# Designs tried in a protein design run: designed miniproteins, single chains, continued (5). Part 90

Each design is a single chain, and the fold is of that chain. pLDDT is the mean over its residues in the fold that is shown.

## One batch from the design tools (miniprotein)

Design m19338
Fold by ESMFold2-Fast:
Formats: structure tokens, C-alpha cells, sequence
Structure m19338 (fold): chain A 66 residues (1-66)
């Protein structure tokens, strides 16, 4: 859980660095994920889409997270 969250935050920082316009959306997605007891790759993808990130940015995030 904690290790997964750290990995997600690291991926988020990299994506925000390349796409600073999505900082608020990414922060919102991370806030939603932090409330979950377990985070799957599918949960991450869904949270990012729900926050309004385009598919291209979501794919980039997931590739960094891997």
C-alpha cells in the first residue's frame, strides 16, 4: 500500500513536470486514490480518467508507474 502510493506520487511528479496544466486534475485523482485501502492499476487508470486527463497522458502516467 505505502510502496504503491510512493510509486504513484513519483509517477505523478514526472507527468506534472511534462504536463503542468494537469497538476490540479492529477492532485484530485491522487486524493481519491489515497482514500482506497488497496490500489490496483485499474483503480489508477479510472481515477485519472474521472479527473479529466486525456488518454495519452493517462498512458504516459501508467508507463512511468510500471
Amino acid sequence: KLEDLKKIFEAAEEVIKKHPEYREQIDKALQELASKPEITKEDLKEALRKAGLPDEVIEEFLKIYE
Scores: mean pLDDT 78

Design m19339
Fold by ESMFold2-Fast:
Structure m19339 (fold): chain A 86 residues (1-86)
Amino acid sequence: EEQEKEDLAINLAFLVRYAVLELHRARKAGDEETAQLYEDSIAELRKIAEKLGEKNKQIVDDAIAFTEQRIAENEKKLEELRKKLE
């Protein structure tokens, strides 16, 4: 029961990380329609996680925050590499 909820939250965390990455790509491409689709998907996944309880919701929220941080750090590193190639 508790383990099943945690396993589901981990699977939701995987899906939300994918959605956050795709949202970032859509925003960079100026694809507002696709960006809205992934924003809605992330919101829905978070609502599902809330029903699993606070600890399991935190797993999904942490996955979102971690993915957003990784995107920001990778963009910064990529910009530094572009500067070196000039």
Scores: mean pLDDT 82

Design m19340
Fold by ESMFold2-Fast:
Structure m19340 (fold): chain A 95 residues (1-95)
Amino acid sequence: EERRREAIAHLDRAMDLLFEAAQKASLEGQIDLTLLAMQVALIRKALERGEYEGVAEDVRFLIEQLRKLAEQYPELKDVLEEAIGHLERARDALE
């Protein structure tokens, strides 16, 4: 339960950072970031339901996608790297 709560807290912070980045981004960046935030929300909902299978792998996939977006939108790099840090901590809490 503690590990789940820690993971959810980090996913919530990552989502907040993605929405913050989306407000500063171009229209294309807003779409990309909103879709990733929705994927984070789905993972968060799975954890709330006690569905743990594949969650760490899904988080790893999101980290890879955010790293690609940080290269594509260098102006958002700092906020996206902070979001990645929270996703990494969420993954670590589930290990």
Scores: mean pLDDT 85

Design m19341
Fold by ESMFold2-Fast:
Structure m19341 (fold): chain A 71 residues (1-71)
Amino acid sequence: SAKEKAEEAAKKAKEATEKEAEKYKEDKEKVAQIYLATGHVIEETAKELGDEELAEEMKKEFEKRAEEALK
């Protein structure tokens, strides 16, 4: 289903983003930018697939990770 595809895409994107962010762990601004940019892409993709609940969840998760990166 579209929801299953969106969830799978979001999971893979989270894993890829975490690996990318780890490479820049000493550059807080870069890590935050990576999370915000990826979160926006996943949010839009989930909305296009009709999964607004997943879109909202992904937006909140990636915004939180970006905020944590700036600490």
Scores: mean pLDDT 77

Design m19342
Fold by ESMFold2-Fast:
Structure m19342 (fold): chain A 95 residues (1-95)
Amino acid sequence: RKEKLEEAIEYAKKAIETGDKAAVEKARELLLELDDSEEVEKKLKEAEEEAKKFVKEIKEKRPEVEDEVLEALYNALLASGILELVAELKEKEAK
């Protein structure tokens, strides 16, 4: 469990830095392996919706931004949300 928490944090950090889709997907998979509750799934979907909305607003304001950059930004934002959820889970287990 501790190893999976550390792995999820590392993959989420990598995705934040690089926008790597595989890193985001691995962080998501590890998060759901650690806690597959409806609460975590709901928060994860909310993070996905917020990231999608933010990227859409950027494209509308800055249509010259390349789609690859927007995809990387979406992945980084989603990874940030996943990192927050993993950190909350780690804090709950420490108490």
Scores: mean pLDDT 80

Design m19343
Fold by ESMFold2-Fast:
Structure m19343 (fold): chain A 56 residues (1-56)
Amino acid sequence: SAEELLKQAEELRKKAQELRQQAAKEKDPIMKQILEGVAALLEGMAAWLEKKAKEL
């Protein structure tokens, strides 16, 4: 259902925000880039789920 997709998107955005906060505190530039990259991927997945919810 659309509600289930939106809830999954919300959880992904929450996880992405947590990773962004971790990246902000990260001293290792390689790990910082990995954390930011994973956060961006989760945000992209959330956007895809949000679009699918609107199509239902």
Scores: mean pLDDT 89

Design m19344
Fold by ESMFold2-Fast:
Structure m19344 (fold): chain A 88 residues (1-88)
Amino acid sequence: ATVKELVQQSIDGYKKILEDPEAKPEIKTAAQGAINGYKAILKESAITPDIVEDLAEGQKNIAAILKDNGRTKDADQAEKEADALKAL
């Protein structure tokens, strides 16, 4: 998978969180922030290793917020996506 494909997969996942009426405002704010940041990356002409590292770190931070709010499956998915980004 390419970085852009993984980023698009993450955006699609966070959009589902925004559609969840039971998600706390904190979770929705984190998801919206991730979507905005990742959309900016999709417009880049070149993706550097530093950008990939920042994306992976951001994804792990979101996973921690999801886990703290009992969304363990979403957190596990975010951690897997972070690991996939670091493997590129």
Scores: mean pLDDT 76

Design m19345
Fold by ESMFold2-Fast:
Structure m19345 (fold): chain A 89 residues (1-89)
Amino acid sequence: MEEAREKNREGEELLKKEEYEEAVKKYEEAIAIDPNYALAWMNLAEALLKLKKYEEAQEAAEKALEIEPDNPEILKKLEEMQLSLAEME
């Protein structure tokens, strides 16, 4: 769905700008449009992790993996999230 993908893209731009709370809103909008959008769930997990909302981040990541357990984009995002935790500023 084009609108869900656009919301996800807007969230990714906000995440790059370190506007984590606004990124969460965009990913939640994407999920509201397409609740099976695994990448949006994974991106939500990353933004929540940046906000130190660890339990919510884990739940979102688990949802992404439930939808697409072997998706290379989801696995890559999970790796990036783990690396970000290790390099925390």
Scores: mean pLDDT 79

Design m19346
Fold by ESMFold2-Fast:
Structure m19346 (fold): chain A 59 residues (1-59)
Amino acid sequence: DERVRRAEEAARRAGLSDELVETVARMTRAPSEEEARRIAEEAGLSGGLLDLVLRLARE
């Protein structure tokens, strides 16, 4: 999907690892911001990094 592709490209440009890019892709496919946040938290993300990946996935 175009939205997922753009989010992955943005994450790569931000210098995130392939694993974090994959996490952003999963968050972008989530049906709600609440579920996207849950995915990031389950991946062990918190603080500023959590805020960054949420912005990349949901913007």
Scores: mean pLDDT 81

Design m19347
Fold by ESMFold2-Fast:
Structure m19347 (fold): chain A 55 residues (1-55)
Amino acid sequence: SERRKELEKKIEELEKKIKELKEKLKGENPSEETKKELLEAEVELGMLLIELGLL
């Protein structure tokens, strides 16, 4: 179904963003904005995983 593919695509995009943000946070001076974006992305990922029925 197209809806499942859309959810999977959003999850993949969020996982890539989370990985990128985590790499920025491993840097020498991570910004508070980067930390906030990471938390928001992780929350959204969790919500999508629940919607998909994985959790």
Scores: mean pLDDT 80

Design m19348
Fold by ESMFold2-Fast:
Order: C-alpha cells, then structure tokens, then sequence
Structure m19348 (fold): chain A 93 residues (1-93)
C-alpha cells in the first residue's frame, strides 16, 4: 500500500521537524499522523494500525531524546523508524 508507506515516512519526517520547534509540536505531528494512519488502514487490520501508531509514538519519544544530543542524531533516529515502519507495512501487504 503505497499511500500507507508514504504516510509513515511523512509522519517520521513531520515529527522530526516538529521536534526542531518543540516537544509539544512533535507530539502534535504524532497525533495528526496517528489519525491519518488509522484512516488509511482498513478496520479488519486494526492490529497493523495499532502497531504503526505505537511505533510512531516510540519514534517521537526517541527523536525528542536524540535531539537533546544533536539534530543529526534525531534525523538518523527518524530515518531508522521510518524504514522499520515501512517494513511492517510491506510485511502485512
């Protein structure tokens, strides 16, 4: 599902960019991404939607912590989580 893959990649980038402004903005981006993912995943695949949303929550928490060390580390964490979540989407296809 190309739309879902694009959505999780965009979510990780949005959360990273939000973290550059504030932890509050990063959470706002996560909340928006969670709503979008749940809208894109069919109700019959609730477990996939929950796994992706939970994965993004872990991602935003780790991006915020990594940003305290450096923006480069935060970007690397965002990329790693995007790749992992896209892998989950592809495995469920």
Amino acid sequence: VEELEAAVRQAADDIYRGALESPEKAKEMYDKAAERIRALVPPEQRELADALVDGLKVAYERIIEAYKESPEKAREIARQFADALVGQVRAAA
Scores: mean pLDDT 82

Design m19349
Fold by ESMFold2-Fast:
Structure m19349 (fold): chain A 66 residues (1-66)
Amino acid sequence: LTTEQQAEIVKIVNRAIDMVAAGKPVEEVHAEADRLIEEKLGDKLTPEQLAAVREAVRTAIEHEAA
């Protein structure tokens, strides 16, 4: 991952954390994160990298929501 791609991932994670803190349902937070990953990184990453990013972001959301 490039520095720019990592910065986009950090922005997506921070938005997801803010949504959890605001009391949004975890399901809605996952949906928004997946949408942003596709919009910002979908055409820039390999399918394998996209899968890894989605998994890492989901894990971060689950840990924050717990």
Scores: mean pLDDT 80

Design m19350
Fold by ESMFold2-Fast:
Structure m19350 (fold): chain A 65 residues (1-65)
Amino acid sequence: SLQEKIDELTKEQKTLGEKIVELMRQLETASGEEAAKLGKELADLMSELSKKTRERFELVDKLKE
């Protein structure tokens, strides 16, 4: 159902958010090439979170029918 898909996306967004926070913590102690790698991973996760947020909004709009 649409609600089940919204619930799954909400769960995925929470998981991505938690991973982003963990990467930010790792970046506080990282330097050089390691910091660059973590920064790229953070950017990729932020992009994925934005994608999931857009998908959730689209499903919510369908529920407003």
Scores: mean pLDDT 84

Design m19351
Fold by ESMFold2-Fast:
Structure m19351 (fold): chain A 100 residues (1-100)
Amino acid sequence: DELVLEASRLASLGKYEEAEKLLKEAIAKDPNNADAYAELGSVLNQQGRYEEAIEYSKKAIALDPNNSLAYETLASALEKQGRIEEAKKYREKAEELLKK
């Protein structure tokens, strides 16, 4: 999706608020867009909004169980909340998916 790609570019430049706006627009246009949820989770995690990052990453996984970004973001956010044992299984899944 064009909006997801542009949001990813903006996030790489540290423009998290602009990236979040575009990702929410992408979700509004297609509520089943797993990539939009995964990228939004990543942006929220980068802002320290860990609980929201967990929720959006879980949404992405529910829509696409093979979304490596969503597992990586979920693991990172859980680690930052001290939920280390839960994070380990999602990090392992992210690494598995990146090899395929």
Scores: mean pLDDT 88

Design m19352
Fold by ESMFold2-Fast:
Order: sequence, then C-alpha cells, then structure tokens
Structure m19352 (fold): chain A 72 residues (1-72)
Amino acid sequence: VEELALEVEQEIALIYMLAGIAKSQGDEEKAKELFELADELERRAREAVERGDAEELEELLREARRRLKEAL
C-alpha cells in the first residue's frame, strides 16, 4: 500500500508540475484543469491510504498515468 501510495504521489506531482508549466505559458484554462485534477486525485489517494485500499490506489495510479499522457 505505501509503495503504491508513493507512486501515485509521484504521478500527481508531475501533473502539478505540468499545471505550473501551462500557467507560465499563459494557458490558464489548461493550468486550472490540471490543478483541479491533481487536487482530486490527491484527495482520493489520501482516502484510499487511510482505508488500506490497494485496489483503489492501483486504479488511481492508472488514471493519473492516463491523464498525464493526455496532458503531454
């Protein structure tokens, strides 16, 4: 669970980084969407960790990676 949580956190950190890059380039709409996505994923990951829900963390990891690829 802890290892999966760390991987999810790393992908979320990359989404926050892309949001910051979009904002620096003047793409406020993309930046807002990416910040909101990262905040939602972080909240869900925190809840999954509290419950020890490895399956939910695996789903969040897949979703974060999918959304990150779409944002690149």
Scores: mean pLDDT 81

Design m19353
Fold by ESMFold2-Fast:
Structure m19353 (fold): chain A 68 residues (1-68)
Amino acid sequence: PEELLKKAKELIEQARKALADGAPRDTVLSLIEQARKYIDEAEKAGADPEEVSRLKREVAELLQAVHE
């Protein structure tokens, strides 16, 4: 489960960088979607609930930033 959270963190960082660099919306959304899937898989695998909640918040913040 920790490896799945680590992959989610890496994808979130990639999404933040892509957004900051002015990458196309579809590119940023694809990275966010991949991160969400890893977070969901980690949660199902019994990952730390606090880490899962933190990463879900980061995803929500990125989604809000992307949609305008």
Scores: mean pLDDT 82

Design m19354
Fold by ESMFold2-Fast:
Structure m19354 (fold): chain A 68 residues (1-68)
Amino acid sequence: SKELADFLEKQADEAEKNGLYWAASRLYEKAAQLYRENGDEERAQRFVEKSEEYRKKAEELGQPPLPA
């Protein structure tokens, strides 16, 4: 659902603002998957890039990874 993807994007933005970079990364990853399923490849790629960037930032800051 595009609405669910939009919701997950908002949750990711909130996590980012609170310095929760692993959470932000995972939420952007889920949003990207949903946008891709809806045929929105441009948005999907953008959020894949954000997911990767925040994953790197979490690792740099020593934040523990979220459980699978």
Scores: mean pLDDT 80

Design m19355
Fold by ESMFold2-Fast:
Structure m19355 (fold): chain A 69 residues (1-69)
Amino acid sequence: ASELLEEARRHIQEAEKAIDNGDLKAAVEHIQRARELADQLEKMGHTEAAEEIRRRVDELLKKLAEKYN
């Protein structure tokens, strides 16, 4: 469980760097992986951890839309 949460947090950090650097492909790949990990956390009953990751993904998607729309 903690390993999945730490992995998801790393993907969020890498997605934010990719957005800042204009690497849209890397940003999307890291966001998708973080979402998959949030789904795994939820299936394991770690609802609060899944909600943390989904909230951070939503913020990244908002940043992506603001920079590239």
Scores: mean pLDDT 85

Design m19356
Fold by ESMFold2-Fast:
Structure m19356 (fold): chain A 89 residues (1-89)
Amino acid sequence: MTQEELDLEARIALVTMAVAIGRKAASREPDPAVRAQLLKLIDEAEKYVSEAEKALREGNFEEAQKLIDKALSLVREANALDEAHRAAT
């Protein structure tokens, strides 16, 4: 494996972990409407992680990088929404 492949694999692993943590946090949300919105963002992030893993396996590092960036942005959106909701209560 190249260093670029190793760096992307490490980044995908970290974002995969962030998705798992986000899903666990979302499942603890007592408001069903907020929970559904959080889970929708996490589900979309998980889809992009899977697509990034496929792109990496196909040797398309640029596509893998873009997809993992999208996944991370969605996880950050979910975290911001959860924090804003908790701060407003």
Scores: mean pLDDT 83

Design m19357
Fold by ESMFold2-Fast:
Structure m19357 (fold): chain A 119 residues (1-119)
Amino acid sequence: AVSLVESGGGTFKEGDSVTLTAKGSGFDFSKATKSWWRKKEGEGFELVAQISADGKKTVFSERVKGRVSISVDHSKQTVTLKMENLKPEDTATYYAVAIGLVGNHPVFHFGEGVEVTVV
C-alpha cells in the first residue's frame, strides 16, 4: 500500500529544535516532489518547505525562512524537516506531502500528520 508515515512530533520548549521525518513506501519516492505543510487550529494549510525530486531545488515559507531546512534520503525513502529556534506560533499539525506523476497527471500522497506543540 502507498504510505507516508511522519515521526518526530511532541511537546517542545521555545528555542528548541525539532526534526520531523516522513518515510514513504509503495510509490516511486525518488521521482516525487516532497513538501511539509502545517495546519494551526482555526487556520488553513500553509507550506513550510518543499524539495524537488532530485533534491536540487528548495522552497521555504517566508514565515520560517532562515530557521528551517529540508533534506531527502533516497536510500531510506525519507524526507526530513528540521526547524530551529521554535516559537509558540510553530504549534501545529505537520503533514508530509509527496507529489508524483502517473502518466501526465499529478498524484498527491499525504501523511496522517504529526503534532508539534511549543510551550
Scores: mean pLDDT 86

Design m19358
Fold by ESMFold2-Fast:
Structure m19358 (fold): chain A 60 residues (1-60)
Amino acid sequence: LSEEQARELGEKYGLSAEQVRGLARLLQELPEEVAIQFAVRELGLSEEQARELLAELRSL
């Protein structure tokens, strides 16, 4: 994940680049459903937004 990709995704989902990078790291270490719950509870995303962001991160 490049710095530019993290910033672009952050702008799209209302997150900082650091939050996007943190979520990408969690997705590598944890099951997808756990990463979704983290994004919903800690980052304030809807479940739909969390699923979309994680799908975009996995496609990179």
Scores: mean pLDDT 82

Design m19359
Fold by ESMFold2-Fast:
Structure m19359 (fold): chain A 84 residues (1-84)
Amino acid sequence: ATREEVARLIGLILRAIGYIIEAELLLKKGDLEGALEAYKEALKLLKEALELAKKLGLDSLAERLEKQIEEIEKKIKELEEKLK
């Protein structure tokens, strides 16, 4: 992995974490629709990070990203049910 590739990967993960924090703050405020949008943006970034981690052979990180993706997908489904 090059320094540039590692920097891109870290940047994707940090932006995803930022959206997760935003979603949690929006949930505390009762903004379910805003939280759903923030989790969906986090999911996109985590999926891009997962693909890059796999290409770089970072198997341990890829496994952790897959677990985070599953947790965020569960949060999205829960919010979609509440917004029916």
Scores: mean pLDDT 88

Design m19360
Fold by ESMFold2-Fast:
Structure m19360 (fold): chain A 66 residues (1-66)
Amino acid sequence: SEKEAEELFARAVEAADAGDFETATRLGIEAVKLDPENATRITALALYFMSLGATEEALKVVQAGL
């Protein structure tokens, strides 16, 4: 549901704020899968992939939408 996506994304933001981009990316992937139309979460997920050096994955997220 959208609410589950919001809760997962809130946890992803907390992880990113703590510098834990591995956890932020994992939670962000799950949030985007539950609500794939949310551009803000898609953009944040792409930035989390970029923070890990995963440029190809970041581009795929932005271009394809999960």
Scores: mean pLDDT 81

Design m19361
Fold by ESMFold2-Fast:
Structure m19361 (fold): chain A 70 residues (1-70)
Amino acid sequence: SLPSDAEVLETIAAMYLALARRALERGDKETAISYAEQLLKIADQLESMGNKEAAERYRKEAEEILEKAK
């Protein structure tokens, strides 16, 4: 069966989180911020679809990346 929209968004969120973390590890703050901002948008979409647990997790991770990228 095809994945649900929520499952697709969770997969995309995990990918952006991994990319943001790798950028931060390299000292590429601009790229880390860009991916973290996309992750926040996906977290908002997950919350609107009723996946509050995943939304809270990814929002927290994105905010931690944004703080470290300052």
Scores: mean pLDDT 86

Design m19362
Fold by ESMFold2-Fast:
Structure m19362 (fold): chain A 66 residues (1-66)
Amino acid sequence: VDEAEVKIALGLIYLGIARIDEKKGNFEGAAESYRKAAEIFEQSGTPEGKRLAEDARKKAEEVEKK
């Protein structure tokens, strides 16, 4: 398995955790999970990972303001 693909998959798992926390009203937990997802997506070294990381960081900033 490609290491970059593994990083994308792991990032998506954290993104899923963040979305669940956000729906539960746990905005602090959601922001933390979005930030972790972004870090992992960046580690993929791919254009897709960079785009996903940018989206995850924006989500973290949005939920931190709630």
Scores: mean pLDDT 83

Design m19363
Fold by ESMFold2-Fast:
Structure m19363 (fold): chain A 68 residues (1-68)
Amino acid sequence: SARDRIEEILEELQKLAEETKDPKLQAMLNTMIEGLRAMADEATALGRSAQALRKAEEQLEWAKKMVS
């Protein structure tokens, strides 16, 4: 489901936050994770999980590029 995929993305973002040696980037990633989790919870309640998933995927691609 879209919710399950969002949880997978949140786990990947958490790993990137733990792996980065840049404390500023780590703080930004942690803020992003908190925002995505809140958005996913709201979107699930409203039946809009597909939109939340797209946003989560876009943010994960950005995070992967920034951590490398």
Scores: mean pLDDT 81

Design m19364
Fold by ESMFold2-Fast:
Structure m19364 (fold): chain A 88 residues (1-88)
Amino acid sequence: MEKEIEEWLEKVKELIEAAKKAKELYEKGEITKEQLAGFYAEFEKLAKELLKKAEELIKKSKSEEHKKKIEEAKKELEETVEELKKLV
């Protein structure tokens, strides 16, 4: 289970970093609103899959420390989705 949680956390981190990069490129005028919208569509799909997996991992975890890490990452991912959604 620890390996599944670590792999999930890494995927969440990578997705959040990709979102931050897309936002930075958009704010600098390096990508168009249409390009950002296309990125957001794929981002939202992947984020929904990761959020669903978070609920599964929380239910399977017997460690409060692991649950807390998953919940914190879930919250950051949800906040990133909402931030990007406001721009498209």
Scores: mean pLDDT 84

Design m19365
Fold by ESMFold2-Fast:
Structure m19365 (fold): chain A 62 residues (1-62)
Amino acid sequence: SVLEKLDSLFDEKYGDVVTRDEAIELLKEAGLTDEQIAELEKRLPDVMTRSELLDLVEEILS
């Protein structure tokens, strides 16, 4: 799933905290659509935890 891929990318490339730009790059690598990324960009803070990003992605995919 997209959530499992995001979790894997956090473990591989980043710690538990990402910037907005890093989060957008992670979302692209995880295979989210341009429409899903655009909706998430409206909700993304400048800095977020892994858990915060995963929760936001789950809300969009629900």
Scores: mean pLDDT 79

Design m19366
Fold by ESMFold2-Fast:
Structure m19366 (fold): chain A 61 residues (1-61)
Amino acid sequence: SRDDVRLAAVETLLRREAEEGASPEQIRAAADTFIAEEESQGRLDLAARIRALTERVLAEL
């Protein structure tokens, strides 16, 4: 689905930020930008999935 493609793209970007030495706070701030964009478009379920994805990425670092 489009949501799955979007989630995969966000995960790739967040993991890249981590590989480039970004702190957990910086990774969360980057994710918050994507979450805010989806929320602004009324895609609350996708925003919640990006939030959950971000916590999984941070837990795996």
Scores: mean pLDDT 86

Design m19367
Fold by ESMFold2-Fast:
Formats: C-alpha cells, structure tokens, sequence
Structure m19367 (fold): chain A 61 residues (1-61)
C-alpha cells in the first residue's frame, strides 16, 4: 500500500544517512586507527544490507 511505501522510504532515508556517516568516519580513521576504521566499515556494510532489504520490500508492494 502507499502508506507502507512511505514508511519504508522514510526508514531507508534514515538508514542511508547513518550509512554515509559511518563510511565517512571509517575513511577519516583509516590511517590513524585501522582497527576502528574496519569496525566502522563493517557497520556501514550492515546498514547497506538493511537498505537493500527495504528496497526489496518496496518492490514487492
């Protein structure tokens, strides 16, 4: 339904903002703290997977 699509798009937007923030922070820490940068990159990858799952849900509606 249209209402469900709007809610999923809103969730996707929030997750996208978080994804971009974690990616940016990982890049900034890459040379000074590689271990922290790796963990931040892992969080970004997790968020990316969640975004893709929401995109699949929207396509099924």
Amino acid sequence: STKEIVILEARKAVLRAAYLFYRSLAEKKKETDPALAAKLAEEARRLEKEIKEIEKQIKQL
Scores: mean pLDDT 88

Design m19368
Fold by ESMFold2-Fast:
Structure m19368 (fold): chain A 67 residues (1-67)
Amino acid sequence: FEAVRQQLEEEREQVRRYAADLRAVSPEGAEVADRLLREWERWTEETLRRLEEELREQQLRRLLEEL
């Protein structure tokens, strides 16, 4: 799980850099990139939070089943 989380965090940083590069390509693209970046950041944060909650639930249930 930690490896997956680290990989996702790395991907997110790269996306932010891509958005910055896109701004240099065209003004129109800059606005689109900004909006997409915000949506991706929100999606990534929500996805990570949801994954952590689901893993916690699964670990708790597995523990209860084995006890």
Scores: mean pLDDT 72

Design m19369
Fold by ESMFold2-Fast:
Structure m19369 (fold): chain A 68 residues (1-68)
Amino acid sequence: MKEEAIKALGEALKKFGELDISALTPEQRERLGKLLGEGVQALDDGNYEEAIKKFEEARKLAEELLAS
């Protein structure tokens, strides 16, 4: 579970590396930051299922932004 959460974080960060952060709106940056922050907080709390969920949501949002 912890390894899966770390892998999910890595996948989210890989997608963020493909984004031009300067081209995002303040609202889009805030939403991405919130999802990553919530995921990292869940990971720190040992809530690996929640961490995976948040990192997967962050990755999907990054994929949507890349497609837009």
Scores: mean pLDDT 81

Design m19370
Fold by ESMFold2-Fast:
Structure m19370 (fold): chain A 66 residues (1-66)
Amino acid sequence: SPRDAEALARAKEELGLPADASAEEVIQAVSDRALEEELKLLGIDPEGLSFEEKKELVIEALQKLQ
């Protein structure tokens, strides 16, 4: 729909992605940002980490809080 296209374009701009980025690339970038924010809340610097490394660190940190 036109609204979905506009929302996708806005998400690309907010994430610093190119205008030709796919919806899957937008979803990946949103997920990556969410992991970075979670790591920061846990006191972990996400800089230089891959998506998979960020995911593993969030899991590890949350398990240590139990």
Scores: mean pLDDT 77

Design m19371
Fold by ESMFold2-Fast:
Structure m19371 (fold): chain A 81 residues (1-81)
Amino acid sequence: DLEALFEGAARALARLARERGPERAVAAAYGAGVAMNAMGLSEEQVERAGERMARAVAEAAGEEAAEAAREAFLAGYRAPP
């Protein structure tokens, strides 16, 4: 279930932002992007995941952190091996 995966990732990033700060959440978002590329998710699925993660991080640590996390996530997804 992709929605459960996206929700789990979003909650994990929000918790990380609250407990260890936004920089840790941004680094974890990059890793999530790399993992989703390895899983073979499409650009459309990754865009939906990124939206869920950005919303959760915004609620936990504000819009600047959310934007940084979204950019890191997409960079991870698009990173060459």
Scores: mean pLDDT 85

Design m19372
Fold by ESMFold2-Fast:
Structure m19372 (fold): chain A 63 residues (1-63)
Amino acid sequence: APHLAAGQAAFNAGDYEAAIEHYRASIEADPTNAPAYFGLALALEKAGKTEEAKVYRQKAFSL
C-alpha cells in the first residue's frame, strides 16, 4: 500500500511525525493492516508517545 511504504520511508529518514501520519492513513484505508499498526507503534515510541505505542502494538497482535 502506498501509505505503508511512505510511512516506512519516513521512519527510516527519522521523520517520526510523517511516519505516524502515513501509518494512520494506511490504517484508515485498511483497518486490518497489521504491519501498519506495528509501524505506528514504533513511530509513536520514537516520538516519545510510549503509552499510545503500547495500545497500537496490542491492536496489531489482536488482528
Scores: mean pLDDT 83

Design m19373
Fold by ESMFold2-Fast:
Structure m19373 (fold): chain A 70 residues (1-70)
Amino acid sequence: SVEQRFNKLLPKMSKEEAREAVGLLAAEALHTIGIITSTDPEKIAQYEKARAEHRSRLEAMVDELEKKLA
């Protein structure tokens, strides 16, 4: 999972890299809260789309950091 990959990289990250990655994880958590607390199917779909886009960005960042910090 992205969370496991992030946690494995965290000790090798710079302060700036860690701050940016944590920010992305926090944003994904907020979208997840939106999904589980919303009762409007249209709003749920919007949050799911935003979460998927944000997850793709986080995965790309983790992939790049793994190549750099391997």
Scores: mean pLDDT 76

Design m19374
Fold by ESMFold2-Fast:
Structure m19374 (fold): chain A 66 residues (1-66)
Amino acid sequence: MNPEAESYLNKGKDLEKQGKFEEAVKYYKKAIEIDPNYQEAYINLGKVLEKLGKFDEAKKWYEKAK
């Protein structure tokens, strides 16, 4: 596990807890950019996109997680 990618994932999770969903999207995308195989980052990105009503984009990121 890449520590930098994990730190971005954790920041995204903290932003989600604060209701800052658009900012959480930014940090989950950063985690994926650092570690493209980080399955948890793709799943969390998909879930936050669903919370934003961006269902088509969420499906795209879930497919990349597999």
Scores: mean pLDDT 84

Design m19375
Fold by ESMFold2-Fast:
Structure m19375 (fold): chain A 64 residues (1-64)
Amino acid sequence: SLPPLSPESLEVARFIGEVLARLGEAIDRALQALKQGMSPEEVRKFLEEEAKRLVEEIKKRDAE
């Protein structure tokens, strides 16, 4: 196994992992909605709303 990087690099890697997990959940839900017959426009709006929520969480973490 590789040795850990600096504490700052580890924190960034952890944060990226959290963001990717949330994006993966949103994409999975979007794909399920498409398979259930939701229109591409509705799926786009859903993804835009999820992206907006994710941006707000990132802003909150940057404020801390």
Scores: mean pLDDT 75

